# Designs tried in a protein design run: designed miniproteins, single chains, continued (2). Part 58

Each design is a single chain, and the fold is of that chain. pLDDT is the mean over its residues in the fold that is shown.

## One batch from the design tools (miniprotein)

Design m6131
Fold by ESMFold2-Fast:
Structure m6131 (fold): chain A 81 residues (1-81)
Amino acid sequence: MGLQYQLQQQYQDAVQQFDQDMRTSTGDDLASNLTGRAYSLLQLGQYQDAIRDAQQSIQYSTDPVIISGAQDVIDQAQQKI
């Protein structure tokens, strides 16, 4: 019980942190924060929100590592819908 609830709380805290960081970031930094939030939303079962953030990350990024991470989130979330 405790471990599962601790992990979900950690992902919720991560979503809030990425939301704060996105308010002051642009370009690849914004894309990195969007990918991070998308992954956290994926872990929370918020698949549609995870896909939206990952798609936005791809739009803002020119970094192939960030784009790859965002694409992985989209692929995983789409398997759950």
Scores: mean pLDDT 82

Design m6132
Fold by ESMFold2-Fast:
Structure m6132 (fold): chain A 81 residues (1-81)
Amino acid sequence: NIEKGKEYFEKGKYEEAIEEYVLAYLESDDPEVKALAIYNIGKVLLKMGKKELAKELFQKVIEDYPDSEYVKEAQEIIKEI
């Protein structure tokens, strides 16, 4: 589902990308995969102009998945939105 989400995102199919990332989040027990899914949903929301929702998702990565490799990127994005 992560790869399918990336494919939709690259094609500008933002709603379909979010659906695939949500499915990846729900189907995985791996916290790194869950963090990646939330992080990618945040990035899709930014492309859709939904800055407040994106910020909430990036905050969730930082708070719920503090050991993930996506924390630093999430922090950097929040500073710019």
Scores: mean pLDDT 85

Design m6133
Fold by ESMFold2-Fast:
Structure m6133 (fold): chain A 62 residues (1-62)
Amino acid sequence: DEKLIEEIKEELRRMAEEVGLPLSDEEIEERARNLAEQMKINGVDKETILKTVRQGLATPAP
């Protein structure tokens, strides 16, 4: 569980830097925990959830 959360945190940091979105460490941790929980609830794999997150970060927030 911790390893999965850390992997998601690293990927979120990388994606945020690529799109120029300044996310705090606290925001990254919160999002990573939410994503790990969604994976367990919905039975989706890490690669699928990360693709969805990447797309969400690439679109400008309304």
Scores: mean pLDDT 70

Design m6134
Fold by ESMFold2-Fast:
Structure m6134 (fold): chain A 67 residues (1-67)
Amino acid sequence: SAEAEAKYQAGVEAYKAGDYDTAIAHFQEALAIDPSHEKAGLNLGVLLAIRGDLEAARAVGERVVRR
């Protein structure tokens, strides 16, 4: 649906901005509207896997640049 697609696009934009929590929320909203929205489901799975590693990488990077 157009509404699910709009939520998916909002998730993509949040991801590009580095706001992974907001991206995850929008992808979940897209799936709540259209459970068959394959793009939202695939990207949600990938983003959930990446989120922990990216948060850890940011914490390490910030510690290095503080010296």
Scores: mean pLDDT 73

Design m6135
Fold by ESMFold2-Fast:
Structure m6135 (fold): chain A 66 residues (1-66)
Amino acid sequence: MTEVERRVLKAADRYSTPASQAAAIALAYPLLKEEGHDELIERMKELIKQIKNPGQRKAIEKAFEL
C-alpha cells in the first residue's frame, strides 16, 4: 500500500456509509491512478458490494470505471 492509498482510504473512512466512502475514493481515483492503486481498487470493489441501492452502485462503478 502506498502512502497516497493510505491517505485516501483514511479520508474515506470518515464517511458514514459504504456508498459515500466508495464515492470519496472514486472522486480521488482519477488524480491518483498513475500510482500503484491496487489497494484502492480492491477496497472500492468491496464497498460497491455493500451498497444496497442499485442506482448508487451503478453510478459509483461508472465513476471508478469498474
Scores: mean pLDDT 68

Design m6136
Fold by ESMFold2-Fast:
Structure m6136 (fold): chain A 59 residues (1-59)
Amino acid sequence: SDLERAEEYEKKAKEAIEKKDYHTAMVYFSEAYRLLKPVDPERAAELQKKMTEVAKKIF
């Protein structure tokens, strides 16, 4: 399901953050956001906040 795929992308994003690979984390969070937005907009909004925090590490 799209929810299970989004959870896998969030897991990979967290693994990338642990390695301080913030660019890769942003890519995985973006994929999770795309999958969650039509099905669970509240979770997508929380993910967008996490993406903003990761972006601060890049810029």
Scores: mean pLDDT 84

Design m6137
Fold by ESMFold2-Fast:
Structure m6137 (fold): chain A 55 residues (1-55)
Amino acid sequence: SSEERRRLRESSERGRLEVEIEDLEKLIQAFADDPRAVALLRARLAEARERLAGL
């Protein structure tokens, strides 16, 4: 059950990261006229993508 529980946790985390990535991409589009906001959002997007790639 340890392996099954790990897979369930990884699947749940994947879903959450996919939603976070989509939301961050939408925010980058919404704040396209604010270079500072875009830079911060792109950094968060990179971190979220890195976490997703590690699953």
Scores: mean pLDDT 85

Design m6139
Fold by ESMFold2-Fast:
Structure m6139 (fold): chain A 85 residues (1-85)
Amino acid sequence: EREALLARAEELLRRTAARVPDVASFLEAVGAQLAALVRAGAAPEEVRRLGDAGVEGARLAGPGGAEAAAALEEATRLAVAALEA
């Protein structure tokens, strides 16, 4: 179910943001854009492009960046799956 997959992605990013507060606003912004693209019926390539950019941005954030990047990778996977639901 589309909304259930998006809710899982949002919850993952929310919990991760609590552990890496220096990148919390970035994770929230990327998560919101992923959800908006899915609800708009964007192409999978567009969703993956945003996700890849988010992962790279998170990796450059310093401490906690690897954890944030891993969460964005999974959130992007859930968002792509939601496109087909």
Scores: mean pLDDT 84

Design m6140
Fold by ESMFold2-Fast:
Structure m6140 (fold): chain A 100 residues (1-100)
Amino acid sequence: MKKEFDIEVAEAIALMQVAIVAREVENRFGKATADAVRELGPEIARFAKEVAEKYGVDEATKLATEIANELLRIAQEHGDDPEAVREAGRKLIEEKKKEV
């Protein structure tokens, strides 16, 4: 029971952090770039759930925070190119999955 709750909390935190980053990106770079960030939300949430299952909610929360910060950096570098943000974001998630 507690483990399932921790997994749901990790998913909620990941989705919330992606939503916060997407709103900041929308304010600075516009809707298309923000939508590119939002599209990565479900994959980040799924990865956070996997990390929570293996390593606990604290590690999943750290990972979600690191990914959110890195997504904001990617959006700052590629803000006028939503497709570059999508590609860089997907690559970031793949690299983080290899580290776990």
Scores: mean pLDDT 83

Design m6141
Fold by ESMFold2-Fast:
Structure m6141 (fold): chain A 65 residues (1-65)
Amino acid sequence: APTAYEWYLEGRRLLDEGRYEEAVEAFERAIALDPDFRAAWENLGVALARLGRHDEAAAYFRRAA
């Protein structure tokens, strides 16, 4: 099964491709496996902001801190 880090790398690739909804899913998988994975919380916020979901993005940036 993919690790939290592997899901994180997939999310980063999807972000670079502009596939923001799929990037959100990949980062959610990463944080489900490792809730302390700060970089995954930060990049989930970035993906949500790209989708215009700014209130959700702000909450995830706070969780990453």
Scores: mean pLDDT 87

Design m6142
Fold by ESMFold2-Fast:
Structure m6142 (fold): chain A 61 residues (1-61)
Amino acid sequence: SAAVIQKAQLGKALASPERLAILQEIADKLRGIGDGIDKGIELRKQGASQEEVDKAIREGA
């Protein structure tokens, strides 16, 4: 089917070491940003200042 062929082509493109390395860098960056946001939310719940929340988000990025 067309869907199987499309999945195979995407898999081949993503399986290249160079492309996987770039995707891993993007994933690592997004993970850091997410961690900073989660920390900021937790600090806000604990009554932290907006400055402390903003710092936590920046440190994740």
Scores: mean pLDDT 75

Design m6143
Fold by ESMFold2-Fast:
Structure m6143 (fold): chain A 66 residues (1-66)
Amino acid sequence: STEEVVRLVKEAAEAYKNGDFEKAKELIDRAVQLLREKYGLSEEQAREIVEALFEAYLNGEPVEVP
């Protein structure tokens, strides 16, 4: 679900802020794969969405979900 993707990205941003870059990468990769499997998005499309969400959460700014 979209909620699962959002959860993974929020956890990734938290891990990144705590210096756990490996954990952040794992969570980002899981979110990308979930979008690909659930919504039929390409690797590139899923990654763009996940990276945009990740940066928004990392900066504490409003998030737009397509």
Scores: mean pLDDT 79

Design m6144
Fold by ESMFold2-Fast:
Structure m6144 (fold): chain A 57 residues (1-57)
Amino acid sequence: KEKEIKEILESIGISEKAIEAAKLVKVEGLSQKEAAEKLGVSEKTVSKYIKEVGEKL
């Protein structure tokens, strides 16, 4: 089920990590650096993820 959900999210141009990054920064109030450390990605990648989620709106 998680595998199917990931495929659907990727097919609409939004990765599951992009949604998580937006939640960590927008909902939890973490900095992009803190969100990056929690997700195991670079701070620049978190910034891109937040932009992707924002573009959907």
Scores: mean pLDDT 71

Design m6145
Fold by ESMFold2-Fast:
Structure m6145 (fold): chain A 60 residues (1-60)
Amino acid sequence: PSDEEIQREIDEAMGLIIASVSKLAASRTKDPEVKKLYEEAAKAARAGDIEKALELMKKA
């Protein structure tokens, strides 16, 4: 297997972890605007874009 294939599997697993953390943060956040950013981060993580998800979480 290629390094790209291994990285894809890692990215998928990390995406699931980040999505779960983002959902928890959204549940804990009372500010609707911040909650929306965390929900978008969870969706990005589920789509496999870890960097985008982390940027959204950092911006929240």
Scores: mean pLDDT 78

Design m6147
Fold by ESMFold2-Fast:
Structure m6147 (fold): chain A 61 residues (1-61)
Amino acid sequence: DAIREVEEHFREEVERLERRIREIESGGTEEDREKAERLREELREFQRAFEEALERMRAEE
């Protein structure tokens, strides 16, 4: 089931990014906060790309 595998991989990547953001924020420096903010932007773009990929897969039906 290709769609289910893609969804599972997506969830793992989201969780990995969220964990990394939390770790960076725990560093407590202004540089760390800026890096965490950039990763949040990356996470948003990743989620948008995933939505586009799902739409493409469904459009093939």
Scores: mean pLDDT 78

Design m6148
Fold by ESMFold2-Fast:
Structure m6148 (fold): chain A 118 residues (1-118)
Amino acid sequence: MTPLQRELMRLVLELGDLANKLSDYLDRLEAGQPVDREEVIKILKEISDIMRRIAELLRPHHPEVAEKVEEIIKKIQSLIDKLPEATPEQAREMLREILKLVSEVIDLVVGYIEEEAA
C-alpha cells in the first residue's frame, strides 16, 4: 500500500466505527428507546469531517470519486439539519439513509485502493 492508501484505509476504519455507533442508535430507536439526538448529530458531524478529509485526499488523484463523496456529504448535512425536528419514525429512516451513504463512501474508497496505482 502507498502512504495515501494507508491513510485512506485508516479513515475508512474510523468511518466503520462511527457507522457501528449509528447502528446502535438505530436499534434503540426501532426498540422505542429514547435517543440523545445531540450525540447522534455529533457523530454525524464527525462522519462528515472524515468524509471531507477523504474527498480532499482523493481530489488530486481521482476527482470523480472526490465529487461523489462531496455529494454524499451534502446529503448527510441536509439530514443533520432536519434531525432535531424529526419524528422517531423519520429519525429511523434518516439513520438508515446515512448508514447506506457511509457504506457507499467505504465501497468507493476500498474500490480506489484496489485499483491499479500507476
Scores: mean pLDDT 83

Design m6149
Fold by ESMFold2-Fast:
Structure m6149 (fold): chain A 68 residues (1-68)
Amino acid sequence: LSEEQEAQVRAVLDRLVAAGLISPETADEILEKLRAGASEEELTAILTAAGMPEATARVVARELLALR
């Protein structure tokens, strides 16, 4: 990720944490996975494991991937 892409991803993840949808630890895990080139399926699985409904997790994963 570029510095600008990482900042945009972090802003989205910070909003999800503030809304109580994911923990700060899950946000850090998602950011590391995005840096490693994670797939939509991998990100969806992490978000679903964190308690997010699968349909919502897939939309969030897709939006995060579109930002990089």
Scores: mean pLDDT 81

Design m6150
Fold by ESMFold2-Fast:
Structure m6150 (fold): chain A 90 residues (1-90)
Amino acid sequence: SPLEEVAAELLEALDELAAAARERGDEATAANVENQRAVLEAVVASGDEELLLGVGRLIARTALALARRLGLDELAARLEALLARLEELE
């Protein structure tokens, strides 16, 4: 489904974001992103599409703000596109 596709791309973006934070020596931020990824993966596994949409939007917004703060312009653009796709899915 379009929602499952966006969720898979968001999980991949979170992995890249955690790796970027860790490469910069920010282990606390990397751990926080990894915790958000675990929550998203659990919600995907639950099959609750309404919960996935709400949690996905929240995580995408948080990840986008962090990517922008870290100057990860390409990752920020990808997260912005994923957030827009999630906001179009009602």
Scores: mean pLDDT 89

Design m6151
Fold by ESMFold2-Fast:
Structure m6151 (fold): chain A 60 residues (1-60)
Amino acid sequence: SMAIERAALVLAMRGGKSLDEATEVMQNVLEGKISAREAAEILGVSRGTVTTAVNLAKML
């Protein structure tokens, strides 16, 4: 999904992580496997950034 890819790109740019890592973390959050808080910690971004990315991904 292009929305997940766009969300992952934002997380990668903000956290200095690879797009592949950001995509995997986003997928895990969307599937309920990890919380937005845990995703923020893994990616080195704010919880608000993860929440924005999740909302962007859900706008499909």
Scores: mean pLDDT 74

Design m6152
Fold by ESMFold2-Fast:
Parts: structure tokens; sequence; C-alpha cells
Structure m6152 (fold): chain A 98 residues (1-98)
């Protein structure tokens, strides 16, 4: 599973580079592949944040909502419901669901 972890980290790095270059479709694909290989990786939060942002840039609102709900659950588990990061993600999710 070390090979899977290394591959997931490589995909996150490539996805973040694609996002910076405004290649949102490629960024979303790479970040989804990374999360599929290692859903519990250390960078899972960052990968989900950037995936949701890329999906919103592409107008894929329903898919972005699903990712934001997964991110919210992850933040609630790790930091609790009242943590600033959790509250910010919940607010973003409410705004996107309008």
Amino acid sequence: DIERVMEAMELVGRGLRAFKEKKYEEAARLLREALALDPGMVSARLAKEKLAEALLKLGKTEEAIEVLEELLRLLERHFGKDHPLTLETRKRLEEVKK
C-alpha cells in the first residue's frame, strides 16, 4: 500500500498544478483519482477542497455539493462541529445549495 500512497500523493501534486494553471477539468480528474486510491490520506482535506473549487469553476454544482458534504463530515470528525474550518465549509455549502 506504500505504492498506492505514493501514487495518490503524486496525483494530488499534479492536480494542484493543473488547478493553478486553470485546467479545472484535468485538476478535478486527477484529484478524484487520488481520493479513490487513498481516501484517508493526510492531504485528503486539501484534495477535497481543491476538487470542490475546480467543480464549481466548471459549473458542476451537484458534484461540488457532494464533495463539500464529504469535506464537512471529515472536518466535523477531526475538529468538531464548531471549529472555524467546519463553520466556513458549512457556510460555503449553504451558499452553493441556493
Scores: mean pLDDT 86

Design m6153
Fold by ESMFold2-Fast:
Structure m6153 (fold): chain A 75 residues (1-75)
Amino acid sequence: MEPLPMEWVEVNGSELLKILESLEEARLKVEIKEKGLSEEEKKELEKKVEEERAKILAGIEVKPVGDDRYLVRFK
């Protein structure tokens, strides 16, 4: 049995949204479309990341690293 990936994986905003949607099936309530993130959708994603971090949810960590690029890690 392999552990969950703990190393940072580089994803774009659309891929990050899919990861967050997967977590929503268990606990998050996010109504954001997966197709090509708009600027508004990207801002909402950043807001959700901050809220989850503030709630000390340790399922996923996200760091913005560039234009539509994010580092994501599972704990």
Scores: mean pLDDT 59

Design m6154
Fold by ESMFold2-Fast:
Structure m6154 (fold): chain A 75 residues (1-75)
Amino acid sequence: MELSDIASEAASYIGQKVAKELGTDDTVKILEYLSDEEVLDKLLAEVKEKFPELTEEELEKLREHIKGVAKEVLG
């Protein structure tokens, strides 16, 4: 499933922010951190503030995309 351009920008923002917070660019560690529902909810709220153009539907698609990538990478 392909994300909209703005949802893709939001996904990139999340990745960069988490990498900075964790002090790592390791995709596995970033996805393990994002697999926590509470962490993901908080990050999506920050994304909504930074990208107000995102609809609730696009935020849910972004959430499912991140969960799908985590499932594929982490097993």
Scores: mean pLDDT 78

Design m6155
Fold by ESMFold2-Fast:
Structure m6155 (fold): chain A 94 residues (1-94)
Amino acid sequence: ARDFYRFNIDRALNLAKKRVEAGEPVTVQIFTDKRKAEEVKKALEEAGLPYEVKEQGDFAVITVKVTSLEDAEKLEKLVRELFDKGLIFDARVI
């Protein structure tokens, strides 16, 4: 189960980076438990990444738009760290 979500996250982050390298803006959705959303928001704010939040039942969807390789690399590192800490459970490219 957890390894499956790690695979989905890695796939999403790789797609985001490739699209940004091609000069295309990318939107990444991060999925977290509603009770952990504030800690995830704080981490994004400290990294200087703008975000939007939508709460859905027991979880929150945090949407980050990246337009530069620097921001894509910051998001990649941060999302992996947040997943490893158990603060997020999935990520997707839209």
Scores: mean pLDDT 83

Design m6156
Fold by ESMFold2-Fast:
Structure m6156 (fold): chain A 72 residues (1-72)
Amino acid sequence: SLEEAIRYAEKGLEAAKAGNLDEAKSYVTKALQLLPGDHPAVPYFVKALNALLQGNAEEAIKYLEKAIEVLR
């Protein structure tokens, strides 16, 4: 559900802020799996995931906050 996607996205944001990038990647992936591919939040989650893969917590946090804003 959308509510579950928001919950996983928020957990991903918390993990990223704590520097737990692998945990953040897991939560972001779960949030993405709960959304239709055409949802306007999807590009922001993809950018966040790419930032996490590069070890860039600051950029990941920025895009996760934007993704959550679009989901709400």
Scores: mean pLDDT 86

Design m6157
Fold by ESMFold2-Fast:
Structure m6157 (fold): chain A 78 residues (1-78)
Amino acid sequence: LKDLGKYDEAVECYKKALELNPNFAEAWNNLGAVLKDQWKFHEAVECYKKALELKPNFAEAHTELANVLGVMEALGLP
């Protein structure tokens, strides 16, 4: 797919941003969304959990985590 390289670049940018500021809940949530779009569901779940550890009232991260877990269950993933 033509957009796969774009996702890899986004992942690297977010990882570097989080290396500099690991306490940025929004960046963890955004990284999770990009990983989800790459079908890397386990890594996406970990990112959303980190966002929620930093900001427990982060409604978007709660919704995204629930969506990823639902997709994993529908696909029969552990």
Scores: mean pLDDT 78

Design m6158
Fold by ESMFold2-Fast:
Structure m6158 (fold): chain A 72 residues (1-72)
Amino acid sequence: LEEREAELRKKAEELFKKGQELYNKAVSDPENAEEYRKKAEEYFKKGQSLLENAEDLRRVGEMLRAADAAAA
């Protein structure tokens, strides 16, 4: 679960980075700003979704570790 959590967080970070790059292009290219901004928002939304999934996995992993510790 921790390994999968790390993978989701890494993917989210990459999506946020892509979104930020597009947002910067929107600032530097006003003619295409709306298109870049929409694309950046899509990446940020996807990244946020992945972070939420990672937090859910972390919570489940903590509960499983607590159960294993109680059994030991």
Scores: mean pLDDT 78

Design m6160
Fold by ESMFold2-Fast:
Structure m6160 (fold): chain A 101 residues (1-101)
Amino acid sequence: SLTQSPKSLTANEGDTVTLTRTASEDIGTNIAWFKQKPGEGRELLAKNTQLVGASSRFSASGSGTNYTLTISNLQKEDTATYYALNLITGEFGEGTKLTVK
């Protein structure tokens, strides 16, 4: 299974935040990151540590058991719950709720 840290985070516009995912087993780079706002579907941000789309504010890294999504120059629209998906098992993590002030 995958665990996400922190469960919730409040940050200021312009800040940089890092969201972490730890796997109980080595899954290589087989992870995807999703953004979900209330009432909306999940938007794919990154897969296999590569960004989907051209947002230079986001970066995804990690392999084995430890994975990170870093968001720089935070904007109000980044307020969402961020989920990591284990691409081998199909298991979503519990999510990190990010609030940007």
Scores: mean pLDDT 80

Design m6161
Fold by ESMFold2-Fast:
Order: sequence, then C-alpha cells, then structure tokens
Structure m6161 (fold): chain A 56 residues (1-56)
Amino acid sequence: SALEEAKAEIERLAREGASAEEIEAKGVRHISLIGDPEAGKELGEFTRRLLRERGY
C-alpha cells in the first residue's frame, strides 16, 4: 500500500542518516499524495515517533 511504502521510505532515509528536515519534508509529501486522512494521520504519527527515537 502507499502508506506502507511511505513508512518504508521514511525508515530508509533515517537509516541513511537523513536530517530531521528531510525526513519531515518527505513525510508531508507522502501525506499529501495518499489523500486518506486516517492514513495521513498514521504516517504523521509514525514520522514524529521515528524522529523522537532518533534523538531529533
């Protein structure tokens, strides 16, 4: 699904050492493209949690 693909891409960027700004920008872009409010909310929460876990 688009949501699972977005989560995988965000995790990959974090593993590759992307900045918090890059990770956030990618999350926002995916939320816009998905078009499902619930999936967008889940992706937003996932991205925010990932940033906290990475020390951002």
Scores: mean pLDDT 79

Design m6162
Fold by ESMFold2-Fast:
Structure m6162 (fold): chain A 66 residues (1-66)
Amino acid sequence: MAKVIATGLSPSGATASALIAIGEGGVAEVDTGDPIKVIATGLSREGAEQVAEAAESSGGKAEIEY
C-alpha cells in the first residue's frame, strides 16, 4: 500500500487531495498549520498517483512512498 505526503497546499488543494484519497479507499489526515499538509495512507499505486497529481495541480508538492 502507498502513502502520499503533500505539502505547500492551498485550503482548496488540501480538500481536493483529501477527498481523492478517501474516494480511492485510503485515509487522509489534513494538517491545517502553515504550510498546509495532507498525509494520505492505505492507497493503491494508482490511488497514490491520483492524490499526488491533485496536489501538484493545486501548486503543491507531493511525495509517494510504497
Scores: mean pLDDT 79

Design m6163
Fold by ESMFold2-Fast:
Structure m6163 (fold): chain A 63 residues (1-63)
Amino acid sequence: SSRVAPLIEALKDKDPEVRREAARELGRIGDPRAVAPLLKALKDKDVEVRKAAHEALVRIAER
């Protein structure tokens, strides 16, 4: 999907709020192409980004 690629790039944004929303939206979309980028986001500097990435991965896996 054309929406997935911009969100994967947003996971690299300098703003942790942007990265958190990108992870949340990738989880909502549920596209498995997001799995590898979200696994990297589990090691993010910001705790809320790590939580959002974990929740997104659970959503994708339960599909």
Scores: mean pLDDT 84

Design m6164
Fold by ESMFold2-Fast:
Structure m6164 (fold): chain A 72 residues (1-72)
Amino acid sequence: ALEEAKEYEKGGELALKDGDNKEAAQLYTQAGEKYFEAGKYEKAIELYKKALELDPENEKAKKNLEKAEKAL
């Protein structure tokens, strides 16, 4: 879980440098999910917020953010 989380996070950073905000948001959301599974709720929240900053209409990131905030 943690290893995959870091890979998705790096993928998101690369997509962002490429100018692909939607892909970056998707990858940050995936990274957040893996951090959440690992019990790293604060890190998951950070990544979901980054995803929503890049793609405000991302329903998956919105729902996952609410879930992660309740888990704190």
Scores: mean pLDDT 85

Design m6165
Fold by ESMFold2-Fast:
Structure m6165 (fold): chain A 61 residues (1-61)
Amino acid sequence: SELEEIKREIARLLAEALEDPRVSTEARVQIERLYREAMRSTDVEEARRLLEEVRRILEES
């Protein structure tokens, strides 16, 4: 489903962030929080907003 695809993408971005020494500790904590929120979500629109927030954090890091 689209929701599962979004959750997989957030998980992939979290995994990349954890392996990237350029990503700050603060950014990693924020991404982990967003990941946990996304895993609990049952709403595609909410999950999309969370994915966009993760992408924004990574762009700003």
Scores: mean pLDDT 86

Design m6166
Fold by ESMFold2-Fast:
Structure m6166 (fold): chain A 58 residues (1-58)
Amino acid sequence: SSLSLFEQVARLLAEGKSQREIGEELGLSVQTVSRIVKAMIRETRAKNEKEAVEKLLK
């Protein structure tokens, strides 16, 4: 699901991984990871990536 994918991306971002490294781990292009991060911020109504990660992992 989109929520499960957001949680996977949020976990990897919390570990300090770049969008490229996340793409390599999840089998996604860096462009797809970038779109997921933007969607994640929008759907959680967060102000930035850090807040979106906190909302998804809490």
Scores: mean pLDDT 84

Design m6167
Fold by ESMFold2-Fast:
Structure m6167 (fold): chain A 77 residues (1-77)
Amino acid sequence: LVEEARKIAEELRKLPYDEAVERALQFARDHLSPLAVKALEAELAGNYKEAEKLFSQLTPEERRAVSYLLEAVRAAK
């Protein structure tokens, strides 16, 4: 999971922002819990209070995976 997220994150950094967001959300939907998908969506929407609450409920592995996806999306422009 964490290694797969790290690999996809490397690809996301090379994409335009909109495509990086779409690919990150698709990876989350395919590989992570619904809760992790909501956390990623909240963070990308700028709803940081909701994102923080959701992140606190994730497993350490899912938290790391979502962090890699977010860092990659933010680097994609």
Scores: mean pLDDT 81

